# Designs tried in a protein design run: designed miniproteins, single chains, continued (4). Part 24

Each design is a single chain, and the fold is of that chain. pLDDT is the mean over its residues in the fold that is shown.

## One batch from the design tools (miniprotein)

Design m12806
Fold by ESMFold2-Fast:
Structure m12806 (fold): chain A 71 residues (1-71)
Amino acid sequence: SMAENEAIARKNLEAALESLKAGDVVAALSGLHEALEVAPPEMVEDLRRALESARAGDVESAIEHLERALE
């Protein structure tokens, strides 16, 4: 269901956020890819921006986009 997919996306997003705060960008990228596979449309844009920021080494912007997705 969409609600189950949202819960899975949120769990993977929260794990990615913790990984970024711990400096583990590789783990964060894996979590972001998992979240994007099942994310509801309203989360997709913020998750994509977080993924691009994390890949560019902009950890602070990636964290801000993930926190926004959790609103």
Scores: mean pLDDT 84

Design m12807
Fold by ESMFold2-Fast:
Structure m12807 (fold): chain A 82 residues (1-82)
Amino acid sequence: SHISEAIEHLEKAIDALRKEKNVMAAVKHMLEAAKYLLEGGYHDLAREVQDAVRTALQSSDEEAGEILEKSARKAIEELKEL
């Protein structure tokens, strides 16, 4: 359940970036995914997602979306292999 909830929120983050061009919506979904990962015991992956959000918020507008999308896609790939 925690894995499926995390994947759903990571996919919503990618949709916010690609379909809505909304970086803040992507940030909110990635932080929700990190919450589910923490509750599921996936602490290292949750930290990676949180670190990507922090880096994106400190980056240029041009780079923020790319950082968030790459992090979300990587996390989805890792979770689907579990």
Scores: mean pLDDT 87

Design m12808
Fold by ESMFold2-Fast:
Structure m12808 (fold): chain A 70 residues (1-70)
Amino acid sequence: ILNAVLAANPSLSAADKAIIANTAAAIASALADGASKADLNAIVANALKLLTTLAAAKALIDTANAIHAA
């Protein structure tokens, strides 16, 4: 899932890709630990503050939604 989202957004900076990858790992770990939807939303919201482009924000949201749906 993460790899597919990153491949679809090749113009993202290495820094933005790292933030998205770290956030995806945090969401997956939190879900495995039984985190609430509010906790997952907080992780995404904190990561969005670090991103400066709409493309990076969209890639993060798409990744988070894909992990949550799995």
Scores: mean pLDDT 72

Design m12809
Fold by ESMFold2-Fast:
Structure m12809 (fold): chain A 91 residues (1-91)
Amino acid sequence: SREEILLGLLRLTASAEADVLIRSLRAALAAARAAGDEAAAAEYEALLREAERLKKEIEEAVKNNASKEEILELIERLVELERRARALQAA
């Protein structure tokens, strides 16, 4: 059905967005370390660990054909991590 196709796309989107966030956080962490900003580096390292844990949860949800509701909850957590990363970069 069209609903099953959309759910499949939603699962793929969650995984892709997690990868983008992890890449962004790795770049930010590398930049903070290069600048000698130990405080920023520690905060980016913590966010990166949370993003990597969330990616594993997304991968398990996709593998287990998780419901739309479960995938949306994971996307909401991803959006919150993106918000925290953006706030840290703006500081």
Scores: mean pLDDT 85

Design m12810
Fold by ESMFold2-Fast:
Structure m12810 (fold): chain A 94 residues (1-94)
Amino acid sequence: SMLDEWLERAEEEMEKLRRYLESHPDLSAEERREVILFMAGRFGHELKLPRELREEVLARIAALPADLSAEEMVEATLRILREALERYARLLEE
């Protein structure tokens, strides 16, 4: 289904992000958040998610605790993206 394809792409993008963050351990928590926000924003735009869902995703990522590890931030971001994609799929499946 389209949802399965979106979820696979989200997992793939988050794996690439995880590898990027692992190769850049000197990034501050704020810099890591900025990279994650950029990647999540780009991904949501490429999938043509409604603006309201894109803004909700970015707001939820921005609200993540600053004391999270890079791994925890990636996992939390993937969960936020999965929830948004599932909601969008439900809006399309009437």
Scores: mean pLDDT 84

Design m12811
Fold by ESMFold2-Fast:
Structure m12811 (fold): chain A 77 residues (1-77)
Amino acid sequence: SIEEKVLEKFKDLPEEEQKIVREAVRYILTGTPEGAEKAAELLSTLPKEKAVKVFREIENLLPEDTAKLFREARAKL
């Protein structure tokens, strides 16, 4: 799954930060603008350097239509 592929890249993150990443991926996979906005907000709570890397890895694994929603949500932050 996309969730498992993302978490494998970030297995060295603290447990609390891994939970944020997992929840964010679940929200974005709803394919809705609301889910994308919640995902972007959750990931913005991570340290900035880590957030940038997580956003990039998720975006690279998403279908283009969902990736577009995610990019638009991130731009609104």
Scores: mean pLDDT 84

Design m12812
Fold by ESMFold2-Fast:
Structure m12812 (fold): chain A 80 residues (1-80)
Amino acid sequence: LLDEPVTEENRDEVLEYTKRVLMEELGLSEEEATRIAEKAVDFALENGLTVGSAVSYGLSLAEGASEEEALESALRLDRL
């Protein structure tokens, strides 16, 4: 899953997965996790990035990183 690209067809699945990761790893509420997951998944979808990149971007944003820092983390995962 993590190496698969985010597409319109898998967007809902990636949203649920990313939301779950944010809630379990960072203890975010469902509302906050949904808000951040939507931003992360839409970012990955728009830029043709992987599910792993979407999750990394969301985690970085949830921890208060800038959009530039979140992007660097997402791209680092995509290259691994």
Scores: mean pLDDT 77

Design m12813
Fold by ESMFold2-Fast:
Structure m12813 (fold): chain A 65 residues (1-65)
Amino acid sequence: MEEAEKLVEEVSKELQLPADTSFDEATQKLKEAVQKKADEMGNKELGKKAVEIVNEKSKQAKAEA
C-alpha cells in the first residue's frame, strides 16, 4: 500500500501535463502512467494498487466538492 502511494507520487512528479489540464483528464493520465510504470517494473499488483489509490483520491476530491 505505502509502496503504491509512493509510485503514484513519483509518477505524478514525472508526468508533465499542461497547466490547464482538467482534474478528470489529469486523473486518467495519472492512472495510465502508474499502470505503465508498474508494468515496466514487472509488478502488476503494484499497478493495480496504484490505480486504486488514484481512484480513491479522485472520489475523495469529488466528495469534498
Scores: mean pLDDT 74

Design m12814
Fold by ESMFold2-Fast:
Structure m12814 (fold): chain A 112 residues (1-112)
Amino acid sequence: STAERLLAVMGQINELMGQALETILATASPAEADLERLMQLQAEIGALTAEAERLIAEGAPEEEIREVGRKFIEKAEEFIRLLKELFGDNPEVQALVAELERLLKELRRLLE
């Protein structure tokens, strides 16, 4: 179903955000405040993924699931913006951002 595909893409995005944080910790010396901002956004995105999983398990209407997907996109866009602002010169971060942007484009298509 569209809902199952949406959940799968959301899961992939959440996994890549975790990889971005691990990459930053391994290859950069982020300021604690910047790391906290990114971790808070990842936590919010993770909560939205869990909400989507719950709604699907409960047989909620697809429009409710799509609404969670729209909120997810907003938070993921903010995360990507911060990555570009803070670590845009890091080539490993650039590669992860490109993949995140590709998956967000796919997620937007699923919500159309």
Scores: mean pLDDT 86

Design m12815
Fold by ESMFold2-Fast:
Structure m12815 (fold): chain A 65 residues (1-65)
Amino acid sequence: TLVQVTALEPGTLTVDGNVAVAAGDSVTLDASNLTVSATSVSGTLPDGTAVTISLAASNLTISPV
């Protein structure tokens, strides 16, 4: 099952390096590998690539795709 994680505030996305994230940017993750913490959301892209979003959970929305 896939979920869309949308940033409500600017932050950082880590895949192969750090990429700036603007408010309103979104990424699709596999819900089976989703880990939510107070300071970050980590998961896997549909292709198996690991990703971490460095934003507090309160500054993100997570919705089904």
Scores: mean pLDDT 75

Design m12816
Fold by ESMFold2-Fast:
Structure m12816 (fold): chain A 84 residues (1-84)
Amino acid sequence: SLEERRKRAEQVRQDLIDELTRVLKEKFGLSEEEAREIARDFVEGKMTLDELYEKVNEAAKKEKGKEVSREDFFDAIREALTRG
């Protein structure tokens, strides 16, 4: 049914936010709050993939003093988005 499809889409969205939050926190060293806000905005279509990279790279530099390569970033995000 349309309702079942909508409920499944909401679950997929939430699972993507949770997985992306985990990846941003574990692989790039972002805080739980920052990672979740960024993940939510990206999954909800409020930012592009390039804008996501810029925010993650800035946060990682501030929290860990480490720059995130574009290659490592895009590979990690692609893996996270395809895990469902």
Scores: mean pLDDT 80

Design m12817
Fold by ESMFold2-Fast:
Structure m12817 (fold): chain A 61 residues (1-61)
Amino acid sequence: MTEYERLQAEMIEAVAAKDVDGFRAAYDRYLALMRERGVPDEEIAATRANYDDVLAAVEAE
């Protein structure tokens, strides 16, 4: 499993568990990994927008 796949799995598990802190931690690591790997800012921004919606849904419990 790649590091991205591992972090995505952690985010999915956090959403299922309604663990806001766990989701934020995995999400921050995912974005940091994207930046480290030189992913374009546009793609990082799109990823942030998608996951911000998920985070808001988890937090709204």
Scores: mean pLDDT 78

Design m12818
Fold by ESMFold2-Fast:
Structure m12818 (fold): chain A 76 residues (1-76)
Amino acid sequence: NEEKFQKILEAVQAYRAGGEAAYKTKCKELGLPDDPSNIAFVQMCLNAGADDEKIARALLLAEEKKPASEILAVIA
């Protein structure tokens, strides 16, 4: 789902630029979930040096209910 991927990518890019507040604002604008688990995941991945595209793909896989091992493999 390329359209959903692009929305998630935009939200992740907002986190990189303005932190949690910017991420929450962008998620609200785009109709994306901004729960504490997603916020913590994005922060952890950014701290680990993951690219925005990898983080966005991992979040999309999580929404599609893919196994945690498959989601984490994208970020590594």
Scores: mean pLDDT 80

Design m12819
Fold by ESMFold2-Fast:
Structure m12819 (fold): chain A 55 residues (1-55)
Amino acid sequence: TERQLQASLQARDLLAQGAPPSTAIQLLVDAGFSPDDARDEVDRMQARLAAEKAA
């Protein structure tokens, strides 16, 4: 949904700013993600941010 897409973008921005993963997961769950989907999304976002930092 539009709300879930917007929450994913916001969660990525929060993680990039140094927010803890638990904050990003809670944001996604509040937007309608299941806890498992929210955790998977945050794990993928963190892996991508780490790869960008290493490049």
Scores: mean pLDDT 81

Design m12820
Fold by ESMFold2-Fast:
Structure m12820 (fold): chain A 80 residues (1-80)
Amino acid sequence: MDEALAKIQEAALLAAASDSPESPRVVELLAQAALALGEGDKERALELLDKAGELFRSSDASPEVKERIESLIEEAKKAI
């Protein structure tokens, strides 16, 4: 649980730092995933993490930032 939350926070900070138009929504989805995880709703958390990853993948951010955020989201999903 703590590792999943740490990975979600790292992904949110990296998304915010990318200054993409999609970043505020991605950060919001990641925050909602962290809340769902804290409430024990693993299915909701996984759904929100998938939505955050898909949205950021479609953004105009650099490929390297997209790959890092996708990696962090997948690591968070594995830790749930």
Scores: mean pLDDT 81

Design m12821
Fold by ESMFold2-Fast:
Structure m12821 (fold): chain A 79 residues (1-79)
Amino acid sequence: SAEEKEFQVIFDVWWKRLDIDGDGVITKEELKKVFEEETGVELPEEVIDRMMEFLDLDGDGVITKEELEEVLRRLLFPK
């Protein structure tokens, strides 16, 4: 849909700001910090914890671009 395409463009721009080092991964702490710095809104730890549970990570606690995109798609476009 148009909304999914718009999400992809917005997400790609947002990811570039999150992944400052360009290594293709971020941590839970980096996600929280950048969100809070960019929006000025404090994210509840419970929200971040839910996102991390949903990502099915391999135990190293890093988030790839693809994993974060999938979680955000499911949160923003629930059906």
Scores: mean pLDDT 66

Design m12822
Fold by ESMFold2-Fast:
Structure m12822 (fold): chain A 68 residues (1-68)
Amino acid sequence: SAADEQLRAAEDELLRVYLRGLHAGESAEAIRARLTELHRRLLAQLPPEQQPALTRGLDVLLAAVDAE
């Protein structure tokens, strides 16, 4: 569905920002700030039904940042 495609695109964008931050040697604090800001902007553009899934995706990436 279009909603599933939007969710997948949003998840991919969060993952790309995370990976770019790691490759650039950014601090965990900087990566967390960028992911949180991007999540807020993407969340506003998703159907309400898909918003919890994007938030779960963010939580996984934030946990990964904290484990580094």
Scores: mean pLDDT 86

Design m12823
Fold by ESMFold2-Fast:
Structure m12823 (fold): chain A 86 residues (1-86)
Amino acid sequence: MKFEEISKEQAEEVLKALDEAAAKADADTAAALKEMKKQIEKLAEGGASKDEVISFLNMMAAIAKKTTKNPAALEEAAKKAIEIIE
């Protein structure tokens, strides 16, 4: 069994959603969203499975909830990205 890789189209839509969220966010949240985007780009280039990308997005949302003052924007962006992949 091979895991289903994230498609290029799904990856591009996720990156677009993160860019749109970053453009509307404060500087600290925008920086975190840009790092999330960079990691998603690397995962997609490496042929990561949909499950790996979803796990990463869930992990980033959980970290934001514990470590940032404005976790809601990061959680919302991560959930939107997961919906694109799902």
Scores: mean pLDDT 75

Design m12824
Fold by ESMFold2-Fast:
Structure m12824 (fold): chain A 69 residues (1-69)
Amino acid sequence: MSAEETARRAAEAARNADGGATVAAASHELYKMGVISREEALEIIELAARGDVEGAAERLLKLLQEKGY
């Protein structure tokens, strides 16, 4: 998948509150595609792992918005 497609799917998953595992997986894929940094991805994954799914989703959406997605 392209970085654009990965970012679009990640934003949809975050907006739909599909769950912490989905948000964490999307963050990992965005890191592998070079869209977000390792530190940004780990922050989101840690929030999701702690059960803060809303915080993880909001952080991911903000990062994507800052990067023009």
Scores: mean pLDDT 77

Design m12825
Fold by ESMFold2-Fast:
Structure m12825 (fold): chain A 85 residues (1-85)
Amino acid sequence: SPVDRMERQVDDLLRQYEDAGYSEEDLEVVRILGERAVETMRWLEAQGVPDDVLLARGDSLLGQIQLDLVDARRNPELKKKILES
């Protein structure tokens, strides 16, 4: 399913960041954002959104996680808010 694919893509992204030497705090940011992305995908699937739209949305959400990590690394207040959620 598109949701299962998103879960695998988040796991792959986490492994890539860990292998690249990112901190445990940065990995936790990716985990939290990834969990939110998966929950968004589950909600959209439950609403009857077609698989082709879900796949496109999943790719968009995966890209957004990567951008949000860059922003969190530059902004300690943003990182704190993500980690406290």
Scores: mean pLDDT 89

Design m12826
Fold by ESMFold2-Fast:
Structure m12826 (fold): chain A 65 residues (1-65)
Amino acid sequence: GDELQEKIKEEIAKVLLKKRASQETADKVFDLVKSQDFEGVINLLKKLNLLTDEELKKLNKLLKT
């Protein structure tokens, strides 16, 4: 539902802020969010080593719910 999408967007935003992600990274994330490619967002953040194991598990749980 919309509530799950809002929760995953909130967690993504928190990760970007906490890790002080570059504008280039933020722009790529926003493009994926606009396309509703939340798996792509998680994969990008994982590839860039911006996610802890706990953050990765939380985002995957939101995506799979």
Scores: mean pLDDT 78

Design m12827
Fold by ESMFold2-Fast:
Structure m12827 (fold): chain A 75 residues (1-75)
Amino acid sequence: VSDEAFELADEALRLLPPEPGERVARELMRASAYADQGDFDAARAHLSRALELLRATPGAPPELIERVEAVRAAV
C-alpha cells in the first residue's frame, strides 16, 4: 500500500500539470508515510483527498484515478 501510493505520487507529477499534480503527489506521499507507520485511518484520509483533487482536475487520466481508488480500498 505505502509502496503503491509512493509510485502513484511519481505518476501524478509526470502526468498532471504542476499545480494540481504537486498537490496530488503531496497527498499520496503523506498517505504512503502514514501507511508505513501503520496509521491506516490517516492514510485513507490522504488518499481520499488525492481522489477529490484528481476528480476536480479536467483531463486527469482515468487509470490514475482507478489505481488510487484501488489503493484506498486495500487500506
Scores: mean pLDDT 83

Design m12828
Fold by ESMFold2-Fast:
Structure m12828 (fold): chain A 72 residues (1-72)
Amino acid sequence: LEEELEKGKEEAKKLVEETEDPDEARKKIAELSKRLLTRLIAEGVPLEEAVKVAQEVYKFGLELIEKKEKEK
């Protein structure tokens, strides 16, 4: 799970860096976290653990977007 969390954070970082529009970046981060949650559940990860990983990636992505917006 820690490896999935780190991969999710790397993907979130790339999405935020590549996406200029903050609203579009938020949509992509939400889609990333939903895809990760669905994948983990499909792979047999317990729901509570899958939700924690997906939520942590989502929070990380939002924090990156907020930081990027403040750098205007």
Scores: mean pLDDT 80

Design m12829
Fold by ESMFold2-Fast:
Structure m12829 (fold): chain A 83 residues (1-83)
Amino acid sequence: SMQEILRKVSVKMATLSILLSALEFHLKTKAPREEIEELIKRAREVIKELRELSKQLPKEEQEKVEAFIEKAEERLKELEEKA
């Protein structure tokens, strides 16, 4: 159902925000390279999953998810440049 897809999208959006915050914290604390690379990989996987799920949503909700992804990708790129 649309409600189930919206719930999955919300959970993945929250997960992506947590992963990006964790990545920023790990970069600031000079965490091992392998841990940084794993967080980047997980963030990219969640972005891919969000894009696939968003295709099943109405256009208005799809546009909101794409705007969120664009912001997240910009943030991820900034963090990767510091890695």
Scores: mean pLDDT 88

Design m12830
Fold by ESMFold2-Fast:
Structure m12830 (fold): chain A 69 residues (1-69)
Amino acid sequence: PDRTVQLVIRKEVLEAGKEAGLSEEQAEAITELALTLGVPASLKEAVKRALEAGIISEEQARKIEALVS
């Protein structure tokens, strides 16, 4: 992904993460997962993977998904 795509994903994760009560470290982990997937819908998939890996709680994942839907 180019720099613009990286900035957009980081902004979306940071904004949704703040609303869901995530730390900046948790938001960065989700951003890294989203960038690894390399698709426009990657944020939702990255949230699912972060939940499965235990990085975020089920409640936090649900809140982020609601904010980006």
Scores: mean pLDDT 70

Design m12831
Fold by ESMFold2-Fast:
Structure m12831 (fold): chain A 99 residues (1-99)
Amino acid sequence: SEVERLLREALEHVDKAIEAMKKGDYEAAIRHMREALQAVGRALDAARKEGLPDEVIELLTRAMDHLVRAIQAARDGNVDEAIKHFEEAKKALEEALKL
């Protein structure tokens, strides 16, 4: 599934962004954050076009909102807040993969 492939790609980038934030590698974190956001956006577009259940659309929208908040927190230097939002985005993406 194209959606499943994009969700797995997004999860890999979220995990790498969290690791980079914890190590203080903010340039790598921002790169992975952007790649995760792009993958989720593509997955959401594909899910809508394929007519996937509303529950999938809701989970992907929630993941996108958390990724945007995580990027903002990271730019503001709030590492703990950024990591919390990335972990919530990861949770939503993992739930979408189970459906």
Scores: mean pLDDT 86

Design m12832
Fold by ESMFold2-Fast:
Structure m12832 (fold): chain A 81 residues (1-81)
Amino acid sequence: SLEETARKLYELGKKDPEKAIKEAEVMAERDPRLGAAVFGALYALSKENEKAKEVAERIAQRLSPDLANEGAALAFKLLEE
């Protein structure tokens, strides 16, 4: 699911932000359907990581408004835990 993908990337990012950012970039390139999840995870990480913010902003430019809103909702859900 998108939520599980976002959670996996977010948990990885808390341990190894550089690896999570790289994995997120690869996921976004290979499977556009994961874009909302990837954006959500990076957006959650962006509060404490400037590189995650830059990549999240770039991915968001490729998403429809609906998918960007879905990703933002996933980010808020991750940050509430």
Scores: mean pLDDT 81

Design m12833
Fold by ESMFold2-Fast:
Structure m12833 (fold): chain A 97 residues (1-97)
Amino acid sequence: MSAEEIQKKAEEIAKKAAEEAAKLLRETDMSPEEVARLAKEKVEKEIRELEGVASVKAFAKVERISENEARITVGALVAAEDGSLVSAVYEVIAEIE
């Protein structure tokens, strides 16, 4: 897989993980810290399974920005086997009830 293809797939993975994190915050009693951990683990696993990925460092952060809103940031830094460096970040604001 090319570095450009890895970047596109990593962005798709980060987006899906962020959307799932938003759903977990709305529908479950999971803490923001636990939700961030699950999002990070998912992104790391799925990007690591991509062809041409040498290493991945995933990150996730859930920040309360108001009484009813949280900012979810999910992403990864990826080293490709050809020596290219790729970064993918997705951010979503989730409403918390």
Scores: mean pLDDT 84

Design m12834
Fold by ESMFold2-Fast:
Structure m12834 (fold): chain A 89 residues (1-89)
Amino acid sequence: MEESERLRREALELARRGLEALAAGDGEEAARLFREAARVIGRDTSLSPEEREAAVRALELLAEGARAGDEAALRAGLAALAAAYEARA
């Protein structure tokens, strides 16, 4: 569980920083951080495949929305991330 705990903490910190960058108007930095978070959480084998895929997809949607300034993609990504978090909680 040590590696899985580390990966979850790293992904959460990257996602938090991505949201801060997005709030600051830095969509390029937000996209980079969300992509890194997706890469990190994708390696967490303690999550079910369905949970892992949902979290990765949500973060990838956030990254593309942030990069493109696409509010619909950002809203979809935030909703998907919230749903993935609620399913895990």
Scores: mean pLDDT 77

Design m12835
Fold by ESMFold2-Fast:
Structure m12835 (fold): chain A 66 residues (1-66)
Amino acid sequence: TTITISGDLSASQLTALALRAIGIPGATAKVVGDGTVVVSGDLSPEQAAELVAAGESIPGATATLS
């Protein structure tokens, strides 16, 4: 499972999302460029939904599950 969260994210928001993802066993988080976090790994549907919801809660951000 791969989750891409992108938008006009601050450094603090990028860090918070990355730390949340790292807290999931088997997940890997990578900050790409100045406004994107890519999370990949063997995520449960609940864990994937939680990360998408966290990304969507940020004004101007979009979260894509693939």
Scores: mean pLDDT 78

Design m12836
Fold by ESMFold2-Fast:
Structure m12836 (fold): chain A 61 residues (1-61)
Amino acid sequence: SARLERIEALFEEALASTDPAERNRLLLEIMRLIDTLSPEEQKEAEERLAAMGREYAAKLA
């Protein structure tokens, strides 16, 4: 899904960002995109973002 791909790309940008204002803007856009998804796609997006967040956290540990 193009929207799922965009959500992943925005989340990667948010994780890489050192600017809190830019990170917050990206996270708000992600939330708005998730709200436009079906319940099944929302669950998939949440699972993908959780996996990406865990991978990022592992690199910081």
Scores: mean pLDDT 83

Design m12837
Fold by ESMFold2-Fast:
Structure m12837 (fold): chain A 75 residues (1-75)
Amino acid sequence: GPEVDAAQRRVDEHLARMDELAENAKKEGLTEVAEKIEQLRRDARRAFTQTGSPEPAERALREAEKIYEEAKKKK
């Protein structure tokens, strides 16, 4: 239904942004950060398949952005 279709699109957008963050982290030599973001992405995908809710993916993206920015400050 429309609710599931909207949730799927939101999750796909959040996962795509996490993929971009992980790729950027790898290019910057932040390998551990990339691995953490990839784990958050896998967990978010699994949560969506279990609940149909986009909220776990939204939280995962927020955490990924935080981890990435904090790692850049320590580099």
Scores: mean pLDDT 84

Design m12838
Fold by ESMFold2-Fast:
Parts: C-alpha cells; sequence; structure tokens
Structure m12838 (fold): chain A 85 residues (1-85)
C-alpha cells in the first residue's frame, strides 16, 4: 500500500507521533512518501532518516498538501496531513 502525508510546521509531540505512525506503516509493508513544507523540513528529514520514508520538500504547506494528494490519487493510496495549530 502507498501512503502520502503532507506535513507543515510540527510541534515536537506531533513530530514524534508522525514518526511512530510512519515507522509502523513501513513495518506493515507500506510505501510512505512525506511531502513537507520548508517550515516542517527539519522534522520531516528526521522522520525520513529514522523510518526510511521518501521525502519531498515543497515551498509551502499548501503545495505539500497538493503534492501529497496527487501522489495518493496516482498510486491509489492513502492521504493524510499534519500541521501545528
Amino acid sequence: AHVAIGLGKLSEEQAEAVLLSVKNAIELGAEVHLFASEEGAEAARRIAEETGASLTIEETFEKAKEAAKEYAEKTGGSFGIQEEA
């Protein structure tokens, strides 16, 4: 299965939750692609490095969401987003 996640700016707690979710998905055989805004890039790089997920950095959270949605539609996979309020 394919999973696409759009990431904006994350708190440390949100970054840890995303990392655990991505790690679990990959352990279950999913292919995970993260699409992160520049504001979320540091957290997203850490998650990708720790889990083996693919990563694309976009200029804005809006572009990251659009890219993640397009990837999910093309692969028939799942789409999710996470951003700090």
Scores: mean pLDDT 85

Design m12839
Fold by ESMFold2-Fast:
Structure m12839 (fold): chain A 78 residues (1-78)
Amino acid sequence: SMDEELLEEARRLLRERGISDEEVIEVMEKRGFSRELIEAWLRHDPRKAVGLLTLAAIDLGEGELAEEILELWKKALS
């Protein structure tokens, strides 16, 4: 699906910058999300997963990555 394709592309962009799923989880826990909720969204809710990856990129100081993901999201939802 388009949502799953968007998630896979976002995950690829994070991997290219050396950002692991564990780093995403740790950063989102610092924002007040539970690990269980983060893991559930990463596995089962592609749109929420992309949102988590975008927020994690911002918090890790990867502003250009966050902007790339937002542009992909914008194009996918148009």
Scores: mean pLDDT 84

Design m12840
Fold by ESMFold2-Fast:
Parts: C-alpha cells; sequence; structure tokens
Structure m12840 (fold): chain A 75 residues (1-75)
C-alpha cells in the first residue's frame, strides 16, 4: 500500500542520514536532509506507482552522493 511505501521510505531516510553524518559536513548533511524531506512530501501527493519510482530514484541518488563523499575523503 502507499502507507507501507511511505513507512519504508521514512526508515530508509533515517538510515541514509545516519550513514551520511559519518562522511558529510554539517552543511552537506543539512542539504541532503532538506532534499529527502522534500522527496517524502512529494511522495505523499503521488500515486502508489509514482511513489515507488521516486523512492527508487531517491535511493540511487543518495548512494551516488555518499560514494562521491567517500572518494573525496581518500584524496
Amino acid sequence: SKDDILAEFEEHRKKILKEASKVLSPEQLAALQKELDADLERMKTLSEKEAVILYTSTSIRAIGLLTQAELEKKR
């Protein structure tokens, strides 16, 4: 259901922010939190199918951002 998708996204968001807090600056973390909060609000206005697509897109983008931050720390 859509409520299940929203609940899963909220848990996923918490996990992303926890991992991000280990590698991102406070400003970068705040920007990521704002983007994830905006995606959650958009998800509430979308159909179940559209919400799943946004969830998938958001997850891929978050992984890319964390990977980039980890690579930057190794330079």
Scores: mean pLDDT 79

Design m12841
Fold by ESMFold2-Fast:
Structure m12841 (fold): chain A 91 residues (1-91)
Amino acid sequence: MEELRELLVRLARAVAEAEGLEVSDEEIEEGAEKVVELIARLEATDPALAAAGLATAAAELEAARPTLPPEAQVAADAAAALLRARAAEAA
């Protein structure tokens, strides 16, 4: 969970900086924390739905990668790999 949270924070920061969005570190970290908590709840209540959702999220990151700045691409690759590994374990 901590590793996924850290990758989501890095991805969000890289995208925000590249797009010129001014968001606080607190808002980015809180958002990442809520996403991680939602994933954990889904894994506990419906592992199959969680697995499908994680796989879809990984596929969306992979599809979006060419539109991201280079720094965000590295974070997206790492996040997609982690999401796919987690989806395989949740299934």
Scores: mean pLDDT 77

